Designed miniproteins, single chains, continued (2). Designs and how they scored, part 26

Each design is a single chain, and the fold is of that chain. pLDDT is the mean over its residues in the fold that is shown.

## One batch from the design tools (miniprotein)

Design m4934
Fold by ESMFold2-Fast:
Structure m4934 (fold): chain A 91 residues (1-91)
Amino acid sequence: KKEEIEKKIKELEEMLAEVRRLLDSGNITPEKTEELADRAEKLGLGGVSKLFREAAELIRDNTPENLAKARELLGQVEFLLRLHIIALKEE
């Protein structure tokens, strides 16, 4: 059980690092965002997965307004991933 929690924390930290890289670089692709959505879904994070998929659709439309909204959604994902990591570490 502890080894499974540690593995889940590592996977969440890797996802968080990827989200930070996308936000910092500004090079956010729909494909990478959908890949992250699939990873979140496999980890049981349905809400996070939904936010990634919504962001991917906004990025695909490729307007300045939609890109700004996508960045906002990814900011929400970053916040939620940090909360999940903290919760798991405090077990």
Scores: mean pLDDT 83

Design m4935
Fold by ESMFold2-Fast:
Structure m4935 (fold): chain A 96 residues (1-96)
Amino acid sequence: HMEEFEREVEAVLNYLKGKAALGDGDYETAIKYFQKAIEAEPDSPLAAEAYANLGEAYLKQGKVDEAIRWYEKALELDPTNERAREGLEKARKIKE
């Protein structure tokens, strides 16, 4: 369907913008774009990866509890997501 394709493109573009912002240390902008990627395709492999990167952005802001929630959400969608698994382990160790 055309609408599905448009949402898929929207998800990918917002995810890439989020990653670029994350790399630049602009965590607020990264969070915004990852949320847009998730909103475009909330039940997709890309959404799992966007949730994992959302966790990383929150963790870099020192928001450990929020980071844990987003990593757990990523693993709910994709239990094999290595970024989310490693991020969750790191966040839980910081909280100790």
Scores: mean pLDDT 86

Design m4936
Fold by ESMFold2-Fast:
Structure m4936 (fold): chain A 72 residues (1-72)
Amino acid sequence: VEEAAKEAIKEGEETGSVEKIEMAVKAALGLAQEGRTETAVELLEETAKVAEKNGDKELAEKARKLAEQVAS
């Protein structure tokens, strides 16, 4: 799951694919469900940065909000 999240982030950054960025969000949330909260927060923050770089402000804000919720 962690590897899948990292791969999706990388592909999303390389291609600008919204679907890949959304896959990264889902994979990171899966890690949070497994109790890997710190890793999930890190991956969600990284996903938000990539989404913002790609010009998807809404997706970036969603990922940041999820990171905040998971960290709480």
Scores: mean pLDDT 78

Design m4937
Fold by ESMFold2-Fast:
Structure m4937 (fold): chain A 88 residues (1-88)
Amino acid sequence: APAPEILSAMILDDGERGVRLVILVGNASPEQAAAIAAAMAAVPGVLSAEASPSRFNRTKPLPEWVITVDAEDEEAARAALEAARATL
């Protein structure tokens, strides 16, 4: 069976409001996506981490998840990305 994989990652500098990290995770179950988001949320300097289906189609299992992370700075955002990789 395919394992969860980070398909893309983008760090957005939001100036004085901090940094947003958006990752796309493929081949993840809802439970795996939640675990990845929880690991990212546990990183110091992360304000929030939330996993959402990449498609808002609720009639089929979705292979892809968007995890949006709000962090205090780019260092915290990068640490959150490494935490996500460590859960794979």
Scores: mean pLDDT 77

Design m4938
Fold by ESMFold2-Fast:
Structure m4938 (fold): chain A 85 residues (1-85)
Amino acid sequence: SELVEEAERLLLEAGEAARAGDVERAIELLEEAARLAAEAEPELREAIELHAEALKAKLRGDEEKARELYEKAKEIAEKVLAEKA
């Protein structure tokens, strides 16, 4: 899927921006990657959006909020994947 390939590329670029210390650019790229990923996998939209919020919280230094959002995203993703099996 073109959407999945573009989302993956944007996630790599977001990681590069984060390592360079460009938090604003990393968040922008992460939000666009999440949008494309949710478009490719609509059933996982909520999990994808929560995972993106977790990564944004981590980039902003809020590790507690990042952990909470990661756990919520994982729970939703596991539930959706179980329903597809």
Scores: mean pLDDT 85

Design m4939
Fold by ESMFold2-Fast:
Structure m4939 (fold): chain A 60 residues (1-60)
Amino acid sequence: MFTSRIRFEDKETAERVAKILREEYPDAEIEVKGNELIITTDRPVPAHIGLALRAIGLGL
């Protein structure tokens, strides 16, 4: 199990990214805390990193 924590510009951006990721990766545990996104998966490291990079890209 791997957990990534990503900080965005604001809470609205974090919530928007979380909504998209929940649709694309319904098996991932996604939590929003203020402007931070917490992603927890049991996927292999490369797949988990890929999801985290997707989240960063969506927040740009």
Scores: mean pLDDT 81

Design m4940
Fold by ESMFold2-Fast:
Structure m4940 (fold): chain A 62 residues (1-62)
Amino acid sequence: ALEEAEEYEKQGQEALKKGDLESALKYYVKAGEYYYKAGDLKKAQEMMEKAREVAEKIEAKK
């Protein structure tokens, strides 16, 4: 769970850096889910906040 969460967080950061907002959203959501399963509630909340920010950027481009 924690290892998967860290991997998804990294993939989300890389996607965001490349401007792939849809992939970044997907990976941050997955990272949050896996951090939650690992019991890292603070990191889970942080990932969900990042996902929300990315979703807002996607909506702004519609």
Scores: mean pLDDT 82

Design m4941
Fold by ESMFold2-Fast:
Structure m4941 (fold): chain A 98 residues (1-98)
Amino acid sequence: MMPLRLGIIETLYEKGEMSVSELAEILGASQPAVSKALKTLIKEGMVEETEKKRVYRLTEMGRFFGSMILAIKKIEEEKTKPLSKQEEEDKKRISKAI
């Protein structure tokens, strides 16, 4: 459940407001799966339905969590790379692409 919910938060954080069908297309998920995740996020106060029914956006809380998730990912990539394990992954992908 967490990966789809995180994808919705990240997508809405970057793009603002989106419909269920737009979220399903971008995230590669079914509309029912996105609707279920959105219901959970609305119940948690992370996402709200706009005046345009079936168009959704992040609440203040959802934007805060979105910014924290993105900041943590940035810190992991830039400051806290997992030593030789990240170098091994980067080298394997580069070698296979060449």
Scores: mean pLDDT 72

Design m4942
Fold by ESMFold2-Fast:
Structure m4942 (fold): chain A 98 residues (1-98)
Amino acid sequence: MPTQKEIDEAMALIYIALGKLLASKGKYEEAAELYKKAAELAPDSKVGGEALANAGEALAKLGKYEEAAKLLKEAARKLKEIDPEAAEEALKRAEELE
């Protein structure tokens, strides 16, 4: 049975997909906002952690390196126990932007 958490995670995946589409068109500010919404819907999940990492990358494309690094570090913290490889990648990317 779909729980509210499962519904929120599914909606978060839709926002991530739309964010990726906007990013592919160079609309990085709009993409970042959709990724942030995805992270808010699924904050303690792999989907939410991936959304924060995508938001950080979109902000990096906009030259907002300090904000991007902060989001990537937050993504790494959230992903550490769920997906350690993704957490390490996000942390390395944050260090590259500093």
Scores: mean pLDDT 86

Design m4943
Fold by ESMFold2-Fast:
Structure m4943 (fold): chain A 59 residues (1-59)
Amino acid sequence: GSMKSKYEELKKKIAEKQKELDELVRKFNRGEVPQSVLDEKIAELNKLIKEYRKLKEKL
């Protein structure tokens, strides 16, 4: 049902943010972005993981 669709969508968002973080780490190592940009992406990812855990309990 709709809850499984939301769970799969959230898993996809987490995977996308993890890939974005990997790209930002590479850019940071080349001096293209500041540490604050990495910190922001990590915070976004942690928020999605918290939402994922909440949704998992409802399944």
Scores: mean pLDDT 81

Design m4945
Fold by ESMFold2-Fast:
Structure m4945 (fold): chain A 55 residues (1-55)
Amino acid sequence: DAVTQAIQRIAEAVAAGNFEEAEKILEDFRKTASPEDAELLERAYRVMKRHVEEK
């Protein structure tokens, strides 16, 4: 599934501390994805970012 693959890519970028790459992946996905899938990915990114900042 495209959404699951995008979530994995963003998770890898966030784990590497590469927030610029994570935001690029999110932006590129938003251009081609359905509104539902784009919102799901954006929510996942917010959760991952909050987890990194909490540590």
Scores: mean pLDDT 78

Design m4946
Fold by ESMFold2-Fast:
Structure m4946 (fold): chain A 71 residues (1-71)
Amino acid sequence: KKEEISKKIEELSSDPKTVQAVEALVRHIVYGKSQREIAEELGVSVATVSRWIRYALEKLGITEEELREIV
């Protein structure tokens, strides 16, 4: 499960269309940053960060809660 998700994250990070969504998700879940902090770092709105996180989770086929349990 974790290995499969890591591979999917690498694939999405290699695609210019999805790399920003994955970056927002990783900063939020792995590094524990708030959506506000990520928005300031990436130069976007908090709403954009929320949308990117949701999009990345949907692409991975996993919930935020499930991802937090395996990282």
Scores: mean pLDDT 76

Design m4947
Fold by ESMFold2-Fast:
Structure m4947 (fold): chain A 116 residues (1-116)
Amino acid sequence: SPEIERALQELREALDALIRAARENDLEKTILALQEFNAALTRLLSLKPPREVLVETLREVFLRLLDTLEELKRRGADPEIIALIEREAGLVLEDLRKLSTDEELLRELEQRFRRV
């Protein structure tokens, strides 16, 4: 679907903007980028894309948020920015739990989240 492909691109662009704002250690920009990311994610979910597309996309999002969270913690970034990214990663993982039947994948992602 052209609408789903556009929503996927918008979600990836919003995720890139969120990661960039967090890496700049700018709380106000991070909050704004997070709002835009959540709007893009909500739009994608409303289009009811195939489960496999959603699972792969949310897995990609989750792993990129975890990599960012690890970097921010290592650098001693703003604790409020760290908390925002950690909360968002947890919400994405919860969505993955509802959508995925791959118990092995979920266990591996949960293990990674606990170790960040």
Scores: mean pLDDT 91

Design m4948
Fold by ESMFold2-Fast:
Structure m4948 (fold): chain A 61 residues (1-61)
Amino acid sequence: SHMETAERLKEVAERAEQMGRYDDSAEAYEKLAEHYRQAGDTEKADEYNKKASELRKKAEA
């Protein structure tokens, strides 16, 4: 379901971030953003895309 998919992606993203796996975390947030975009929640999609972009910058540093 929509909620189960979103919850799983968020858990994966948060765990990866806690482990310092910033690329893995960013990928999970990107998938979460796409999921919300497809559901019509553009505000949440934009928030998660911004979070993913920040994590990508941390991974490259």
Scores: mean pLDDT 84

Design m4949
Fold by ESMFold2-Fast:
Structure m4949 (fold): chain A 60 residues (1-60)
Amino acid sequence: MSAGQVAAGVVTLAQAGRLEEARRLAMEAGLSEEDAERAVKYAVQGDGRAVLELLERAGA
């Protein structure tokens, strides 16, 4: 799964209010718990680019 596909999924779940599922998806993609929590916060704000950058830095 590409980083872009994961980022899109995390944003979609977070914007739907499914925050735990969004965090779990980010962690399954290789983010630490701390970075997954940060990714969900960006996703809630609609900042999909920040989510993508976190995933790419983690090597996902």
Scores: mean pLDDT 82

Design m4950
Fold by ESMFold2-Fast:
Structure m4950 (fold): chain A 96 residues (1-96)
Amino acid sequence: MNEEEREVLFAEAEATAYLIKGIISLHDAERYKDKDPEKAIESYKDAINWFKKAIELAREALERFGPHPGLESILKAAEDGLKTAEKNLKEIEERL
């Protein structure tokens, strides 16, 4: 129980770090969208990479440890972020 709680805490912390990196990259992409489309594309690709890492880690932790509200929240946020980043990347690439 104590060791499992520690492992869940570390997984939640790492998944949260990847989620935050994804959000920052998505914000940077939106900032560059109109002024530097190539930099926006790079930032959307970075956001996609970070959200995928957050999703993978959160899913693996949930499968290993079972239901956990923090990990479930991170997973949902990362999946929503991934969908936004992929949609916006496609839209900007279609305009170039």
Scores: mean pLDDT 88

Design m4951
Fold by ESMFold2-Fast:
Structure m4951 (fold): chain A 70 residues (1-70)
Amino acid sequence: MPSKEELRARLLAAKTVEEFEEVADELEKHLPDAEAIRLLNLYLNEKARNNHPYYDEIRKLALERIEKLE
């Protein structure tokens, strides 16, 4: 089973929508909702420092997942 640290590292390394969705699904399956929300918020904070449009779709998907888990 992937560790929380491994999932965090994979999430922060995700560069495509497909990579993000794969890791995000594993976060929801392997971590409690509160921990998954925490890591998704961490990801958003890290990617907010990168204003490149490349991440706009991934940021939207992360926000939708956080709202669903709350």
Scores: mean pLDDT 75

Design m4952
Fold by ESMFold2-Fast:
Structure m4952 (fold): chain A 83 residues (1-83)
Amino acid sequence: KGVENFEKGKYEEAAKEYEEELKKMKKDDPRRGSLYLLLGQVYEKLGKKEEAIKYYKEAAKLFKELGNEELAEYAEKKVKELE
């Protein structure tokens, strides 16, 4: 699945699998933050800076809402690094 494709450097395939998984999730699924973070990382590897920033911003927002300050700060740092 997506994680395996990411680890093998198949970033385009990983992005598609993560996006499909995200579409199947409920709006309040706590795993959405982790998938947005993974999508940010994938698009960063692909050199698609605008897409990476978008997904990192969504990840930061969701982790902040969940009280996961460490992952929210990580995602916010990634946004600043890419801007």
Scores: mean pLDDT 80

Design m4953
Fold by ESMFold2-Fast:
Structure m4953 (fold): chain A 95 residues (1-95)
Amino acid sequence: DPAARQAQRTEQLRRRLASYGVDASGLDLAELEDRLLALRRELGRETIEKIRESLARRPTETGEEHIRMLEEAMAQPTPEEAARTISRFLEELNK
């Protein structure tokens, strides 16, 4: 059921945003992605810090490149595809 899968993705993203204190109730997937994009600079700061902490324990060139890409993406407006990429990084690090 496409609607059920959309609802599941929406709920996952909603819970992620709620963990950062963002009221995401009633928003659909596209609105949640827009909200995440708007807040990426603020939320991504914590993400970058966690990546840097991980790199301090186990340095990797890939991790350093990920930090650079994420910093650059947050410094500039990006399309909704970038919000999806940022969400993937947040999910990967928070778990």
Scores: mean pLDDT 67

Design m4954
Fold by ESMFold2-Fast:
Structure m4954 (fold): chain A 84 residues (1-84)
Amino acid sequence: VKELIEKAIEHLDKAIEALKQGNGEEAVKHLKKAIEYLREAALKDPRLVPVLHAVEVGLERAEEGDLKGGIFAAEGAKRALERL
């Protein structure tokens, strides 16, 4: 589980950086990877279900062109993962 969380954080960091640069397409790519790792981790640790949902919201915002909303959701998810 810890390794999956670390991989999710890595991709969240890359997504946040891409969103801050205005690159929604690159951010969507990294958010999808973070969701992939968190989905697998959540099967073993149900505490991750709300975090997975937050990243899914971040993906929807980024896809809609709401880059600021995407940053807010991704940063919130990252903080939640770091507190586990």
Scores: mean pLDDT 86

Design m4955
Fold by ESMFold2-Fast:
Structure m4955 (fold): chain A 55 residues (1-55)
Amino acid sequence: MLSEEEVLARLSKLSSEERQAVFDRVSEIGKEKGRSPTKEEFQEVLEEVLAELEK
């Protein structure tokens, strides 16, 4: 799992559009579960988006 510092560093490498995609996916998780997304769920979505960008 990524540290908070690592998550922020990776997020800062994303464009505004890519960051929006991360937040949209995280928001869907929160909506589906009827609660705020967890740090673990945020990290998982971030890793998925970064993997997609690497082809």
Scores: mean pLDDT 73

Design m4956
Fold by ESMFold2-Fast:
Structure m4956 (fold): chain A 87 residues (1-87)
Amino acid sequence: DTALALTIAGTQLLNAGNYNSAIAAFKQALAINPNLVAAYNNLGTAYYKLGKYKLAIAALNKALAIDPNNTIAKANLAAAKNNLAAL
């Protein structure tokens, strides 16, 4: 599964601190399979790490549209909203 392989590669880049390359990998994964909750969650995390809180919120809302009970997406969304509200 190319979309899953791209999501795994993106996650490895995210863990390495290579946020822009991680974002590119997650976007490619989502272009192939737009229902990948993990790709949206990790895309949100990468945007959050870059201080792009509005983009992080958008990605995390997409994760929650697919999986409304995703606790990781809910926690990350709360963190992104809190940081955006502080600006």
Scores: mean pLDDT 87

Design m4957
Fold by ESMFold2-Fast:
Structure m4957 (fold): chain A 78 residues (1-78)
Amino acid sequence: SAEEKKEAEIKMLKSALIGWLEQVALEHPELREETEEIIRRLEEGKLTPEDLERIIELARELEDPVLVEQAEELKKLS
């Protein structure tokens, strides 16, 4: 169903965002505390619109256009 496809897509996008944020925390120690807090909210299903905007901002600053697209897609589905 369309609902099952949407749920699968949200799950895939959340997994991609978590993996990317974990990588950012390793490569950018100055962002580690912030990225770990966002990961916790993602895993707990408590992600805010402000968290999504911050992920998009970070992905743009770190020049990852694929993650910008993935985060914007999750924002549209939420």
Scores: mean pLDDT 86

Design m4958
Fold by ESMFold2-Fast:
Structure m4958 (fold): chain A 71 residues (1-71)
Amino acid sequence: SEAEEIARRALEIAKEGIELAKKLEDAETVQEQLQNYAVGALAAAGHGNLELARRYAEKAEELKREVEERI
């Protein structure tokens, strides 16, 4: 389903971002934020709120991009 695809994408982005963030001084804070966005996407998708799930996935992607710019 679209909900499952959005949730899986958010999880994969968060996983990649968490690995990249290891080199940052605030690594733990950034990793927690990425994890929270992935969990938010999962919860929203589970409740059928695709709009909210997409927003959480977008937040994870934005944060990962920010991490890439810092390293």
Scores: mean pLDDT 86

Design m4959
Fold by ESMFold2-Fast:
Structure m4959 (fold): chain A 79 residues (1-79)
Amino acid sequence: MSLEEELKKLFSGVKEEMYVFAREGDEVHLYKVKDGKIEHLGTFPVEELREKLDELLPSDEYVLFVAGENGFLVAVKKK
């Protein structure tokens, strides 16, 4: 099953806006979930994950947690 298919199964009913980071081998895929729709924003090397988190998800704007059996890193926007 593709990462997009796995994400659709987990997040198809979700109304919250969030970002999802999904690791596949040495790459990380970044998705945006909004209104039950999943958009693939990009892919980058796993070595860049920390820098991408700091760049895209300021700690004052997002809460990060791990979700799903696949260990997706999920970022939900704070109020």
Scores: mean pLDDT 73

Design m4960
Fold by ESMFold2-Fast:
Structure m4960 (fold): chain A 64 residues (1-64)
Amino acid sequence: MEVVGADRVAELVRTLEAYAANGGDLAATARALGVAQSTVSRRLSELERLTGLPLEELVAALTG
């Protein structure tokens, strides 16, 4: 691969981690990350598309 996209994956994982830590609260996650709520929502949707897994499974996968 010529472009590995590692920085993007890292940002998506960080967003998922913050989302899990804030109990699935989109507004609290956005505040914790210092971004807009739409940015959090978009990143979570992109992660679901990239993995083919629903958000619930992604939260579970991140923690164990």
Scores: mean pLDDT 77

Design m4961
Fold by ESMFold2-Fast:
Structure m4961 (fold): chain A 98 residues (1-98)
Amino acid sequence: EELKKALSGLNKPDPQERVEAARRLGELGEKAIPYVDVLKYLLEHDEDPEVRAAAARALGDIGRTHPELVKGPLEKALTDPDPRVQEAAREALARIEA
C-alpha cells in the first residue's frame, strides 16, 4: 500500500522526501489517523521547517473529522520559530474548525 511507502519516506535524509511523505499521509486522510503521532513528532522535532510545515498541513487534513487529535500540536506550532510553520499551523487550524 502507498501508506508503507509514505512511512518509509518520513525517515529519509533528504528533507524534500520527508515533505512528500508527510503530504502523502495527509492525502490519505482518516486512513492515516494511526500515524498522527509520527506527524506530531515531525512537527515538533524535524530540523527542516518545510518538513514541519508539511506535517502541520497533513495533521490538518487528517484531523478534519477528529480535531481533538491534532488541535494541541497545531496550537503549539503557532509559536514555532519559522514563520512558514506558523502559517501552516494557522491554515490547518482553520481547516479543522471549518
Scores: mean pLDDT 82

Design m4962
Fold by ESMFold2-Fast:
Structure m4962 (fold): chain A 57 residues (1-57)
Amino acid sequence: MSKKELILRAIALLLRAIGLRFEAEHLPLSDAERQRLLDEADRLEKEAKKLFEEAEK
């Protein structure tokens, strides 16, 4: 996979993570539902970090 493709994929994951955090903060969710959104956002951010690290090689 090209560096460009890795970077674009990482950016897409970060944008989704930001969206999930925004939903968790602003939507009238249960504590359990809010935590699931935050956990998914954390997972996406970690995946994006790995893709950025691969793109720097």
Scores: mean pLDDT 83

Design m4963
Fold by ESMFold2-Fast:
Structure m4963 (fold): chain A 71 residues (1-71)
Amino acid sequence: MIEKLEKEIEEAEKKMLEAIKAGDEEEAREAAKRAIEAAKKLLKLLGKEELNPELEARIEGTTAKAVAAAK
C-alpha cells in the first residue's frame, strides 16, 4: 500500500509538471489534487495523526504555483 501511494505521488507530480509546461491549468490542478490526496493517505498509514501544517502549506503553495504558472 505505502509503495503504491508513493508511486501515485510521483506519477501525479510528473503529470502536474507536464500539464504546467503545456499550459493546461485544469489538468495541472487535477494532478496536484491527486498528489495531495495520496500524500495524506500515506501519512495516515505511517501513523501520523494529521498532515503537518507546514507540509500542508507547502503542498498548497505548490498547487497554487502550478495553477498560476498555467495562466
Scores: mean pLDDT 67

Design m4964
Fold by ESMFold2-Fast:
Structure m4964 (fold): chain A 87 residues (1-87)
Amino acid sequence: MLKIELKEEKLPPVERNGKTYEVTLVTAKDLNTGEEVKIYAIKETPADGGPPRYYYSVADDPSKLNENQIKIAEEAGKILAEKWKAE
């Protein structure tokens, strides 16, 4: 199983079209191989008090990821989802 280390960098929040976007740049590293993938973890909150939406996007070009980097991104996404469920 992959052993993933996450390094999180919170970016400044962006407000657009009545929504607040809180973006964290996550560098996910497989400690066994040293390979890394960068992911944007995004929290979208409506200004009118609606429920927040959480979603992830690979920061790198997906067509340039190797098979191991895809697996790292999938595992990192699972870790981030569990962390956000606990909040």
Scores: mean pLDDT 76

Design m4965
Fold by ESMFold2-Fast:
Structure m4965 (fold): chain A 88 residues (1-88)
Amino acid sequence: APRVLVAEDDPRVRELAVRKVEEAGGEVVATARSPEEAREAIEKEKPDLVVALPVYEPIAREFGVPVVVLPFTLEELRAALEEVAARK
């Protein structure tokens, strides 16, 4: 399954995003509460996809990791996970 980082500082929104990633067939390998935690998680975990607030998009781009920006639809999330899985 595609390895996913969820970057969101609100714990309720983060938990909801984690559940949506799992529902769509992704594996959540790390969560981040801040840009610094997101950078560290990307470097250590090498996720296939980042699901995050817009503020984290530049960090994902710096590491060449595709991003799905909150708020997202389940269709957008599934499409991103399928694209990542196909490129492996």
Scores: mean pLDDT 80

Design m4966
Fold by ESMFold2-Fast:
Structure m4966 (fold): chain A 55 residues (1-55)
Amino acid sequence: SMADKRAEYLGLMSQLSKEDREQVQKYIANLHKEGKSDEEVLEGGIEYAKRLLEE
């Protein structure tokens, strides 16, 4: 569900540094500007946040 995706996104964001959170926020803002759906934006943010945590 969208609620589950939002919970996952927020949980990942809470584990990131301030700088990494800002990078994710800029990325999702660009997805919004490109006309992506809210679900696509959340999925993109989740994947980017996971990648930053794995590095």
Scores: mean pLDDT 85

Design m4967
Fold by ESMFold2-Fast:
Structure m4967 (fold): chain A 90 residues (1-90)
Amino acid sequence: MKEYEILDIEVLREGPVAERIKERLKPGMKITEKELYDIILEAAREAGVADERFQPILIERRKDPESKDPNVYILDIYAGDAIVRLKIKE
């Protein structure tokens, strides 16, 4: 299972889901894709915007165009009304 390090966290749209994500994810944390999804899902469920049948969660991955390091990526996380951007290193 591949693990990546969180380099930065930016909240693009504030809300109860984004607040819960920000409490659980910190720069310097090492995390797998599965662990990240589980944290986002738990945050969305606690905020009342996700359940077993409805999971409005999308994670889009792209290369960081501002980084010269080929292992740095941006994850744009959409969870209910929340938009959170992570910068990660593999």
Scores: mean pLDDT 83

Design m4968
Fold by ESMFold2-Fast:
Structure m4968 (fold): chain A 75 residues (1-75)
Amino acid sequence: SVMELTKARFRLLAISSELYLAEKSNIPIPLSEIDEMIEEVREIKELARSLGDEKLVKRAEELLEELKRFKEKQK
């Protein structure tokens, strides 16, 4: 539904913003929290696919790759 997609978009924006601020401020995010973010974004991607929102699927995929790169850099 439009409501579920709107909620998913806001959650994706929140995660993206947190990652952006962490990178800009050089603040580490605990690996466990990054893993939780990755799982949440995967759930958003599956929801977007089930509802046919191709743009949201692509945005979720892009954020997943950003989260994985951020996790790798923290070592």
Scores: mean pLDDT 86

Design m4969
Fold by ESMFold2-Fast:
Structure m4969 (fold): chain A 94 residues (1-94)
Amino acid sequence: MYDEAIKKYEEEIKKDPNNAQAYRNLGYVYYLKGEYEKAIEWFKKAIEIDPNDAQAYLMLGNAYKKLGKTEEAKKWYQKAIEIDPNNEAAKELL
């Protein structure tokens, strides 16, 4: 039921446009729907608001990988590791 999750996070963004977590969650829902380009837009918005969200960089890399952009994906995984050196998921994807 992705449409209900999208509405929920869109309402959270309306209440607080600086809620980086809501942008990341919205991007993740689009990722699960297979709308990877739209997911990338929302993950980029999340990192503009919170540049220390290692999970947003990890998910951004995952979305680029799904689009076949492997070199771009590796750059974002590297940023996730730089922010959180204990991020095992990002390390395994390099």
Scores: mean pLDDT 84

